# Designs tried in a protein design run: designed miniproteins, single chains. Part 11

Each design is a single chain, and the fold is of that chain. pLDDT is the mean over its residues in the fold that is shown.

## One batch from the design tools (miniprotein)

Design m359
Fold by ESMFold2-Fast:
Structure m359 (fold): chain A 91 residues (1-91)
Amino acid sequence: ASPVETALLDLDVQIGLAAIASAVHRPDLAITQLEQAVTIAERILEDYGAELTPEQRARLSSLLGDAESLARDIKAPSELLSRLVKLRTRL
């Protein structure tokens, strides 16, 4: 797997962990997992943004959409929501 594919898988896992934390009524843990997911997504765009295939951009956009939906559901801090929206506007 390429470094980009590995980072996208790490992002997917991190968002999944946040969803599990939310489902077991641990919103503080879910927020921490989402903050880690945002950091991974920011690094993907910083390191590989120009090299992302259309398929990779679509996958990243979908994952960020899932993260934003979860962040809204758990009423995450406005800074975290702002970072997610900003990342999606770059795609």
Scores: mean pLDDT 88

Design m360
Fold by ESMFold2-Fast:
Structure m360 (fold): chain A 95 residues (1-95)
Amino acid sequence: MKERAEEAKKLAEEAYEKSEDPLTKRAAEAAARAAEAILEGDWEKAIEEALTAAARAVGVAVEIALTKKKTEAQEKALEAVNIVTNLATEILLEK
């Protein structure tokens, strides 16, 4: 769990730094916050931020579909979102 959260945070930070696109930056920011909450053991915040990241990732996916191009920043942001949403699901199932 910790290693996956650290990887998600790194991917999200790299996506944020490499992107000039607000949709990608906002998705990456939410994924980074979700990963940090997981690392802190704040499960409520982790779930809330992961849901926010998932919602923002839809915007990124739509942009990719419309432009027919995927940037490295978009790829890293979507991977970070995927990791934090999977971790949030695992946290919910551990109840």
Scores: mean pLDDT 85

Design m361
Fold by ESMFold2-Fast:
Structure m361 (fold): chain A 98 residues (1-98)
Amino acid sequence: APTPKQRILDKAYELLKREIDRLLAEGRITPEQAAVMREALDKAYERLKQKLAENPDVTLEEIEKIIDELMAETDDPLQKRALESFLDLIKLLHKLMD
């Protein structure tokens, strides 16, 4: 069965995917901008999912460090925004789903 942290990660991923889709539907971002944001989100999700599979006791501080490292790897402000939003959702869900 998925661990509580895996469920939080999966929920944050789905919520942010829906938010990107909503921004695109409202014409607030272009399809190209949505693709850039989805790429950053997918990369972060896969890295965190792999980390949790290797160690289910990964701390929120370690998750934040991984997101900060990914943000440092990109100069694209939309990729940074997607990564910041993903981290914010993970933190919010962690606090609420205890």
Scores: mean pLDDT 86

Design m362
Fold by ESMFold2-Fast:
Structure m362 (fold): chain A 116 residues (1-116)
Amino acid sequence: MVEVLYEEVIELRDEATGVSLRITALELRGATEAEKEELVRAALAEGLRQAAETGRLDLLIVGDKEEALRAARELAELWRRGLTPEELLEATAGSKAFRRVLEAEEEAARARLAAA
């Protein structure tokens, strides 16, 4: 059984563009590394869909409390310094997990087009 040991949410809004960023930092107990990876992957896929439709970018960071909070704060500082949501997404595009999510979304979009 998965237990949430720590949760912190950071919310930011760019008044000029109307775009918002929400970063959730989680520490979990009882989850395997595979379960944590799937949770982050699912959250990233949903966050990308929400960003495209609403201008709201939701990011999930899972790790030890100190690591997760540090990463969340670092992303929030980069966003506040004028990094756009697109630049934040590009910064994660080099990771294996993010690449796999993009490939899965492209394949799903292709499958939907073929099924129509």
Scores: mean pLDDT 67

Design m363
Fold by ESMFold2-Fast:
Structure m363 (fold): chain A 94 residues (1-94)
Amino acid sequence: MVNVTAEDVSGAAGETVTLTFSGEVDDEDWLKLELSDVTTGKPLGSGWARGSASVTRSVNLTKGQDVQLQATATGERDGKTEPPVTKTATASAT
């Protein structure tokens, strides 16, 4: 089974905060973890790992602007790709 976790982050306008996405698959399975910017649709990168992976992205906070990032986790078991699982996290200025 594939799982992906992330937490929303807030701070003051002008601060830089970090969003962290963690993906996990069952033991010995392969995981592909991809990041994208939800607002712009821009791909931010991808990686492959066995069992688990984490990716981080720094965000500079702007007053009245939320930054939403989405991680897509795709597991591979016995040469077959499982349906992807997505998780969105938001960085916001208070």
Scores: mean pLDDT 78

Design m364
Fold by ESMFold2-Fast:
Structure m364 (fold): chain A 87 residues (1-87)
Amino acid sequence: MEKEKQLQKQLEEEKREAQIKEAQKKLNEAESEEGSLRLKGRGEVARALRTVSQEEADKIRAEYTAKEEEARREAEKLREELEKLKK
């Protein structure tokens, strides 16, 4: 009976570790996306100001600000889910 409980615990542990790795990967991707959007947004706004117009630059700034906020919220959710899985 102990062997079956140990195997079941090991299977649950492996499944949980796989879920933790998947959640960590998603969190890393979300954090990377937030950082990338922040840097890319600044570059795109600077480029638009130089090559297009103030109106286009303002539109690009608003778009990237919204995407950055969404990426931040997603990263926060994933971080909380990851912490719950580690408990």
Scores: mean pLDDT 79

Design m365
Fold by ESMFold2-Fast:
Structure m365 (fold): chain A 64 residues (1-64)
Amino acid sequence: AAEAEAQARAGELGQRYADLVARFKPEIEKVIDPKTEEDLVKFSEALAAAVRAAMERGELPEIP
């Protein structure tokens, strides 16, 4: 069914999103070291912005 394919694609996109987070997280940690509540918010926003920018480009990076 089309719904089953849509759910499968959503699951695949969720996994790709998790892979993107895993890739960008250490890069952001190089410039933002979350030690305070304020820094944790900045870290989360920077990570979300990096992932969103990659998704907006319509091309998810291939993980080797």
Scores: mean pLDDT 66

Design m366
Fold by ESMFold2-Fast:
Structure m366 (fold): chain A 100 residues (1-100)
Amino acid sequence: SIEEKFERLLEELEEVVELIKKGEKLSLEELQERANRIKALLLEIMKLVEEEKGPFESTSDDSEENLLKLGELAGIEKEKAERINKYLLEFQKKLEEVKK
């Protein structure tokens, strides 16, 4: 289900953010593999939402607004969608830091 995919996305993000908070040494390769997995889950969610609700139109260049809208269409709690966005930003920041 769409909810199961959002739950899996949240779990993947919580795991990587916890590793970052613990000061675990994450290689660029490990971060890239996790990024690819997260991207795949987001694409699967978008596809499922399109199948059930019709085409998802991005109405904003703001990724947070698009994610919150996607969550609303999927029946996900706003607070959960906001947590996913927060963790995505923390993960992206770490990935950019390791690329330096």
Scores: mean pLDDT 74

Design m367
Fold by ESMFold2-Fast:
Structure m367 (fold): chain A 85 residues (1-85)
Amino acid sequence: TEKRIEELVKELKELIREGAPAEKIIEQADRIKEEVKKADLDEYSKEQLESAIDGLKQMIRNSDDRELLLAGADGVETLIKSLLS
C-alpha cells in the first residue's frame, strides 16, 4: 500500500510536468485518495492526507501554474512519507 501510494504520487507529478488536462490530474489525485482510505493508517492520518489531496485538487481546478501545482504535489508527497514512516 505505501509503495503504491508513492507510485501514484509520482505518476501525478509526471502528469503535471507533461501538462496533462486538469481532469486527468484530478482523476489521479482521486486514485491516491482511494488508496489512502485502504492504507493501514489511523483515522486522523487518513483525514489529514485526504484534506491535503482535496486542497491539491482545488489548486489544479483554479490554476495552470505548473510550478505551483508541483509544489502542492511535493507537499502531499512529504506528508505521505511522514505519515507512512
Scores: mean pLDDT 83

Design m368
Fold by ESMFold2-Fast:
Structure m368 (fold): chain A 97 residues (1-97)
Amino acid sequence: MLAERLKEALENKDFELIKEVLMEQAEREIAEFGASPALAEAIRAAALMMAYAIAGKFEEAREYARLAVRYLEEAGLLSEEEREEVLEEMERMIESA
């Protein structure tokens, strides 16, 4: 179901629909995992990062990547040493979108 809606959004190049589909998935994951407030914000930021990257809005995608990393650190899921590696990985994902 999600993949079909995302495919439709991509075929129509509808940024608002891409954003809606990815954010709906993020909210489902937050509810399913019982995510903490910090982890919930990290998941939302990561979904927005992907939406902006797919739309070619790379500066906004990078801002959401930085927010996602910050919230992952606050959730205790990412150390300061891992920050740069994760940001470099997110940059590669943005460039390949």
Scores: mean pLDDT 80

Design m369
Fold by ESMFold2-Fast:
Structure m369 (fold): chain A 97 residues (1-97)
Amino acid sequence: AAEHLREAAEHLERAAEALEAGDVEAAREHYKKALKAADEALPDLPPEKRREVVSLMTAAALSLIAAEIENTPEAYAQAAALLRAVAERLRALADEL
């Protein structure tokens, strides 16, 4: 579980970097890899941590969708900041395991 949450966090950081560079396609691919890693962690997590991981990954997905709709550098920067915050929380959850 911990290793998969750290892997998910690393992919979200890559997605944030891609958004900051204006590469939405690369950001989507990194998000998909983060989601896969997070999903692989879920069976080994207690229910409360599982709900938090699902909520965090959903927030990340919605921020990417919103940024793509807005299609401005400011929207991409805002989404990147949220992805970085989600990554930090996933690492904190991994350290609690």
Scores: mean pLDDT 88

Design m370
Fold by ESMFold2-Fast:
Structure m370 (fold): chain A 63 residues (1-63)
Amino acid sequence: MEVEELRRKAEEARELSEKYYEEFRKLIKEGGDPSRASALGILGAGYDVEAELYERKAEELES
């Protein structure tokens, strides 16, 4: 897997993580459904971990 491909995938995962975290924060602030907020938070955290994994793999290939 090319380093550039890994970095692109990390960026995409980071954008998804930020999107779901933003939706989570907005829902909490507006007094929305806690179950829905929890699901959005889990999705955000999952993509955050995925982004870190791709970033780490890119760094290992550049070493």
Scores: mean pLDDT 82

Design m371
Fold by ESMFold2-Fast:
Structure m371 (fold): chain A 76 residues (1-76)
Amino acid sequence: MEASEALAEARRVARQTPGARLVAYFADGKSADEMVAEAKALLEKETGQPVEVVARFEGKDLLTGKNVVAVVFRPA
């Protein structure tokens, strides 16, 4: 999937999910699983509330050659 497609899918899910937060990362030497885990931990620390992953999309940015991970979170 291209990065633009991954971001479009994530935005669609976020629009349909009340209270959703969309986070997108370029993979720079980290696995997608590590990036998602770090984002979840950071959001839970900042909000003081548990969050859950609603959707995750992965794509490649053709301009930079980097992988992108787009994740939609909601309060659990």
Scores: mean pLDDT 74

Design m372
Fold by ESMFold2-Fast:
Structure m372 (fold): chain A 90 residues (1-90)
Amino acid sequence: MRVGYVVAEVGKTVEEIKFLDYEVDDDTVQIYMLATNLVPEELQDEVMREVAKRLGVPGSKIHLVGSTEGLSVEETIRLAQKIVEEANAS
């Protein structure tokens, strides 16, 4: 799969990243990341690098898509799936 997603809860540090759902494989080169909370600006780059490393795809490009609109975890996962389906259909 060329394009994947990750839905995560990000705490105060990169060690507090909790994966809620993800879909990636060894062929994934682009990943859309949706956070269920606001990711501190100072940590955004470090968070994206750590996420790629933990998913086993450190060479992939992470696209952080902010989701701070009070969406539920389930709604955020459905949004991520829709984004990936649209990207892979193009």
Scores: mean pLDDT 75

Design m373
Fold by ESMFold2-Fast:
Structure m373 (fold): chain A 99 residues (1-99)
Amino acid sequence: MQKFVDEVNQLLDDFLEKVKKASVDEVPGLVEQHKEELKKLMEKYKLPKEHADVIINAYDKTLEQVKKETDKNRIQLIVESTNGMIRMYLSAYLLEQQS
């Protein structure tokens, strides 16, 4: 499971770097692409559907927020916030797997 978390953390970092370089109108497409890459990782590592749904639902909410924003700095903060939340969620999940 640690390898899954490491690959997700790398994907989150790559996603944020793409968002930083993108124009405002490109970001919704990047969120959709990011969700598909996350789904592939979750399927590869057989993450339980309950946990997969939490992660995807978080990025669905991010997509809704980003579509309504015109400020690039605010879009970046929204993405950073969601990425941070997912990192915390996966850290908690790893601790439960060790119990």
Scores: mean pLDDT 86

Design m374
Fold by ESMFold2-Fast:
Structure m374 (fold): chain A 68 residues (1-68)
Amino acid sequence: SLEEKIRELQRQLEAQKAALRAAGDTVRSGFDAAAKIYENAGKPEEAERIRAKGDETVASLEAQAAAL
């Protein structure tokens, strides 16, 4: 039925949005881990730059998820 097809598409869309959010979390964690290495090396400015790049990347993924 049309109702079943709509529910299936909604579930697929939800799964895609969840996958993009999970990818964003992984990306953020990776950049945070890299930034921590620079912080521990006494380079907080480089750490901030790395975190900022991570935030930009996550924002891009969030924008893609929002467009779905």
Scores: mean pLDDT 85

Design m375
Fold by ESMFold2-Fast:
Structure m375 (fold): chain A 71 residues (1-71)
Amino acid sequence: GLSKEELLAQAKELVVQGIRADRAGNLDLAMKLYKEAAEKVAQALGVSNTDPAVGTELDRLKKEALEELAA
């Protein structure tokens, strides 16, 4: 299987793509990408998708993605 680091890297890329889709007005694609990112985070942390740790890690990845997109 994928390592925790690889799963989190994939989740970050999905968040970047989700932000781009949202900014382009493609809300259906953005929602799908954010859901896939949450699933990758849950797998990386070894928890369920409903665990509060998933939301915390997604917020961290969103911050990193926004910094990347601002550069």
Scores: mean pLDDT 86

Design m376
Fold by ESMFold2-Fast:
Structure m376 (fold): chain A 108 residues (1-108)
Amino acid sequence: MTLADFSDEELRELLEQLDEEIERAKKENRKHLLQEALLMKYLLRWMLGEMSWEEFREKVLSIVPEELREEVRELFDRIEATDPDTPEAAVRLLEEILRLIREHLAKK
């Protein structure tokens, strides 16, 4: 079961939880957790129709580590070429982006 299976109400509840996590991460100066929470928030806002795909792409690219920006752009280009409007595809994209960020942090 993925986020794509969630109702609008369930997605809104997750957004409220993420806003609390974002504020906590800011106060604790936990940069990597803040980045992950922001990425999830942008995905949920796009799924709720509160954000365009272009805005989602721009927001994601602005917060991923600079070293990963080209690879993340390639992931967006790939999804846009094959299945741009599917919630399942967007969830998979975010899962891959989160994996890249975690692997990048583990390498440090």
Scores: mean pLDDT 78

Design m377
Fold by ESMFold2-Fast:
Structure m377 (fold): chain A 67 residues (1-67)
Amino acid sequence: SEKDTIIAELARLTGMSPEKVRKLIEEGKIIEIVNEAIKRGLTPTQVTSVSLLAIELQLMLEREKKK
């Protein structure tokens, strides 16, 4: 699914497990995902991409929750 693709991409970029990424997004802890990207030495452009993907995933999960 689209959500699974975004989770997999965030996991790849940050080195976290897909399960950890999903849990952090469901808990609204986007900043922890961003911090992990920074810790791994991603470029500012890559960190921006991680931030946008995390926000998109959070919006998708919130829409799913409201159904």
Scores: mean pLDDT 82

Design m378
Fold by ESMFold2-Fast:
Structure m378 (fold): chain A 60 residues (1-60)
Amino acid sequence: MDELKERVEAELERLGIEITPEAFEYLVEAVGEDEAKLREILEKLKDKKKITLSDVKAVV
């Protein structure tokens, strides 16, 4: 779990995207170990500078 959390956090930092703690936990849980799913979700959210739980739920 920690390695996945670090990967998600690093990718969001690289893209310059902020995420709320609730949205981050939901995203990690929804993605699991599926890197393709992570990429799909981030592509849908990359135009936002701050991601909320509602934003993640809308694309997951």
Scores: mean pLDDT 77

Design m379
Fold by ESMFold2-Fast:
Structure m379 (fold): chain A 142 residues (1-142)
Amino acid sequence: GPLAGVRVTIINGHPSMRPLAEEVAARLRALGAEVTVLDQDSPIEDVLRAIAEADLVIIFSDEDGEITPHVALVIYLLSKPEYAEYREAFRGKPVIVVARTEETAEELAKLLESLGADVTTLTNASAEEIVEAALAAVEARR
């Protein structure tokens, strides 16, 4: 499929976004992608490794229009010298931020861009719109 050999890591920042995240994961897998889905209960080291090994990262981060505390893993990486190698893993990496509000999307995008990520923001997006953004991000890097 069009995503054959592409590794996608999905970080689900809130339980309310899980149905959308799982639908996106299923659609990306149908297109040939290898998809890893992680949430707030996932160990930090597993999240960092999955980000480093991914060709594309999709972050679902929203709770009533606020950045979820679990997105604090990005803040944690910025504050810790011991995680410098994982900060480098974001450099030039395509990241799609899915949020319910434009303000939450902009705040998270600024943080990820400070790590060198190539960020696309989506607000109130459907699974179809997220999959289309993922295909566009992968195609742009070919």
Scores: mean pLDDT 80

Design m380
Fold by ESMFold2-Fast:
Structure m380 (fold): chain A 59 residues (1-59)
Amino acid sequence: MSDEELLAATEEALAYLASQPETAAIAEETRARLATIEDPLERDIEASLALMKATIEKM
């Protein structure tokens, strides 16, 4: 999976969570956190963790 694909998948999951009142705060916090990461490797790791967490919340 490419970095671009991973970030796109994470953003899609976060967009869904942002549409739900119970998870909107988590979605905003995660987006803010990802935006502060300068290093691509750290961003990929954080995005992977965010995607896993968002997928669990979305279920």
Scores: mean pLDDT 71

Design m381
Fold by ESMFold2-Fast:
Structure m381 (fold): chain A 89 residues (1-89)
Amino acid sequence: KEERLEELERRMREHLERYERLRESDPALARRHALEALRARALALALREGLDPEEVEAALEEVLARNEPRLDEPRTQEVLDRLAEELRR
């Protein structure tokens, strides 16, 4: 669905913009926005490739829930920062 894909890509861009604005003043909140941008990108890719976006979203939610305690680890935050920068290219 073209409208849904456009909405996901817009959501990704909005979260990347917030990440860029907040990374110096509130790095933790900035990284949360990076994570949401990555989620939107994964769902957009699923739609583009004909995968079931609901299954992809459920899998992402499970992975995030299992790894939530590690989101505050510096290494995890650095990886999220790098991935967010790649999404801007």
Scores: mean pLDDT 72

Design m382
Fold by ESMFold2-Fast:
Structure m382 (fold): chain A 80 residues (1-80)
Amino acid sequence: KSPEEALEEGLRLAEEFLARAEAGEGTLATGIAAVLNGIGGAIEAGIVAGDLEAGLNSPLAQKAIETGRKALDVAAAREG
């Protein structure tokens, strides 16, 4: 995959987990999985590009990470 495709896949997975958390189909583990998938996509993009730091600091990588954090917050709020 291209670095961009890897990162877009990471963001998509984070968004899917956010949607699941918002639908009540998840626990704290769902939020954690969303964060990890966002970070994983950013790492994969960086590795493919040969520059992990640039991959992690890209705007799309930051969006994927923030989407994962959002899913974690939604899941945590449901736990009380």
Scores: mean pLDDT 69

Design m383
Fold by ESMFold2-Fast:
Structure m383 (fold): chain A 82 residues (1-82)
Amino acid sequence: SEEDAKYIYEKTKELLAELEEKGLSPLEKTIRLFTETSNELIKLGIDPLTAAIAAMQITGLVMKGKLTEENIRKIFEEALKE
């Protein structure tokens, strides 16, 4: 849903800002982004495997500097289409 995609986008932005403030390494940021995003997706009622796949894709967007609401929406349309 559009509301869920926007929620995850805003939460991912907040998390990224917190991790940048902490001065974590790229690997540590990747692990934290993946774990926290997976947990947020599970809280939205998404099954753990699908949540992990979507969280990995979202983490990839962040690491490539491509974190946008549109790209999150595309992940929701592709990964959650089952």
Scores: mean pLDDT 82

Design m384
Fold by ESMFold2-Fast:
Structure m384 (fold): chain A 82 residues (1-82)
Amino acid sequence: KEKEELKKKLEELSKLLDEITVEMLDELDKNKEKVPREEFDAEVMRRFGERLNRPELGEEMAEAAKKGDGEKITELLKELAK
């Protein structure tokens, strides 16, 4: 039962990340801006942290995103879901 609750929380976090990603893609398209993938991913992570009222987490995830460290991002998401 606890495992099912964790799965649900991870799904909610994943949906929030997808929502932020779509919003940013729309913003870039509307403003005709081109941003490197690393900057885009980092900004998504910063906004994610802000929406969770965890700006420090957003900064840490943004740093991991710039390095392409998906394992670190996954670790941080799992800790947040607990």
Scores: mean pLDDT 77

Design m385
Fold by ESMFold2-Fast:
Structure m385 (fold): chain A 94 residues (1-94)
Amino acid sequence: SLEEKIAYLDKVIEEIKEIIKKGVEENKLEEAAKEVRRLFLETMKKLEVPEETIKRKEEHLERLIKQGKYEDAIVYALTELGRLRAELQAQLAA
């Protein structure tokens, strides 16, 4: 299941990269940020991250998006997923 969680995270990160690329190319960063937020929250739930942790991250992303800080929202989500991937990889290596 740990290997499956990492594989799932890798697929989500690649999907987010494609969403970002399309959002930049089509000047649709708001739509890109909202889709990244959706995938991020779905991924956190799928990987069984505690509900309180998910809620805090959701509230932070919602604030950034409401403020028009779409690039900051995307960077935040991608950074948090990368951190989670590193934690899972460390557990697998142990």
Scores: mean pLDDT 87

Design m386
Fold by ESMFold2-Fast:
Structure m386 (fold): chain A 81 residues (1-81)
Amino acid sequence: KEIEELLKKTKELIEELKKMIDDEQIKKDLDEAMKQSIEHLVTALSTLYGLFSKTDEKKAKIAKEALKTQKEALELLKKKE
């Protein structure tokens, strides 16, 4: 329930980020990461945050927020074991 809400928020943030990205390859990489595991998406978002933190403050902010909600979802999944 809480995990589902965090994943939904992460997906919404990624869709907003995709609207701001002009690079089609980065959009495809995000879509692919979303289809993989929660851990894959954390890695993809971390990479994008690193990329945007030096080039685009608005994209970096959204990527950082998405990374935070995705990491919170991953930690809750680990605790539910």
Scores: mean pLDDT 79

Design m387
Fold by ESMFold2-Fast:
Structure m387 (fold): chain A 71 residues (1-71)
Amino acid sequence: MSKREEAHRAAREVLVRAGVDPERADRVARAITEGLSDGIPVETLARTLSRGTGLPLEVLREAAEAAARAL
């Protein structure tokens, strides 16, 4: 499995555990993995996605950190 796939899985698991529904978690996890791969910092990405999705900043930060560790 690629590091990118592992990052997506790590972010998705955090989001699902926090109560985000699976389809939405997949979309958000993909955005996180793409943003990190493009060099966007974890904090910037978490804040941008929190504003765009309405999900809690702390959840998105945890998901982005988990994805970054897998990359």
Scores: mean pLDDT 85

Design m388
Fold by ESMFold2-Fast:
Structure m388 (fold): chain A 78 residues (1-78)
Amino acid sequence: MVEKYKEKLRELLLTDPDLAGDIIREAYEKDSEEAKAILEAAEIILQEQAALAQQLQGPDGEKLAAELEAQEKELLAK
């Protein structure tokens, strides 16, 4: 389930980035369904971050920055 791994990786990148990096690295070394889902999730997260970076330069940039800060606080409070 790519969606589940996407949410888990986003959370781990904020709470334990070293562990997130280890999981992604292991996925590159393994050729399993689970590893492929993890790599796909990581690719989606990178694309989403790139799109958000472009939007932050736009007219709603300040609003998006505030929303991202709120999301980060919510994930870190766990």
Scores: mean pLDDT 72

Design m389
Fold by ESMFold2-Fast:
Structure m389 (fold): chain A 128 residues (1-128)
Amino acid sequence: SNLPQGLYDDEIEKLLKERGILDLALKARDIYNEVSGENLSLEEFAREFPVLYVKYKRGELSPEEKKVIEAIIKEIGEEKTEELAIELAKIALELKLMSPEDLELIVEYLRSKGKDEEAEELEKLYKE
């Protein structure tokens, strides 16, 4: 079956290739779609996944949503899942796809973990 296409899918694919994480992102999206029963484009995945990951780390997900993130972590590991979430957030910010509310949630999470430099990088990308 054809996966849905977002307006920025080709640009996101290019940016993921340049970062060396395209295969990781596609694998995580495929697991997301399989476990959730959704059919997210790369654009939708790049926008939604960083927020979902932060909510997972805060214990704010439903049992159904938690299963999605745990399935991804089981396959690719927790460190790579967090790296993917942060890199997708950067891509979404570069393409002006992230709301200020979603940015604030991710920045607050990073600062709570002592990742102040990464948080500042995301805030700078939003302003550019």
Scores: mean pLDDT 87

Design m390
Fold by ESMFold2-Fast:
Structure m390 (fold): chain A 96 residues (1-96)
Amino acid sequence: SKKGQELIEKGKQKIREAVQKYGRGEIGLEEFLQMIIEGAKLIIEGLSLLPDTPENQQIRELAQKLIDYAERLLKEKLPIGGESALELLQLVQQIE
């Protein structure tokens, strides 16, 4: 549905915005990771409104992995630099 696609696009935009703001030093690590998690959750919500295709199943799996990765970084206080932020964006781009 159009609503499902719009939610996915909003989720992707939120993730891209998080990467850009973090890369510019405008937000800290915790806020960055929280924005990534929220964006990925929007993608999963959007996918729930779309047909259950192999492509959409793969995107859902990748979005869940992104949430799990970001939550682990928050919990373990792992140091991440701009490279890790770019890697997170690249993972989201693979979802597309």
Scores: mean pLDDT 79

Design m391
Fold by ESMFold2-Fast:
Structure m391 (fold): chain A 79 residues (1-79)
Amino acid sequence: LSQEEREAIARKVLAEHGLDVPSSVIAKATGVSQSTASRIKRRLVAEIDAEGEAQAARLATLSDAERDAWVAEQAAKAA
């Protein structure tokens, strides 16, 4: 698996089990060592937290119409 694939699997595990999931679970899912899984988890948790805060702050400043337009744009962008 590529690093991108391992990070995608790790993100899926974090989404499924929560951000407090043990690194050993990520290691088993990705096939990497627990040390590597811990590093991936720490980085992804920090990124998800920062992205979530930025997203929440942005959405909180939008009107309902602007939020709906943004959701529609994201759906279109995702193809």
Scores: mean pLDDT 74

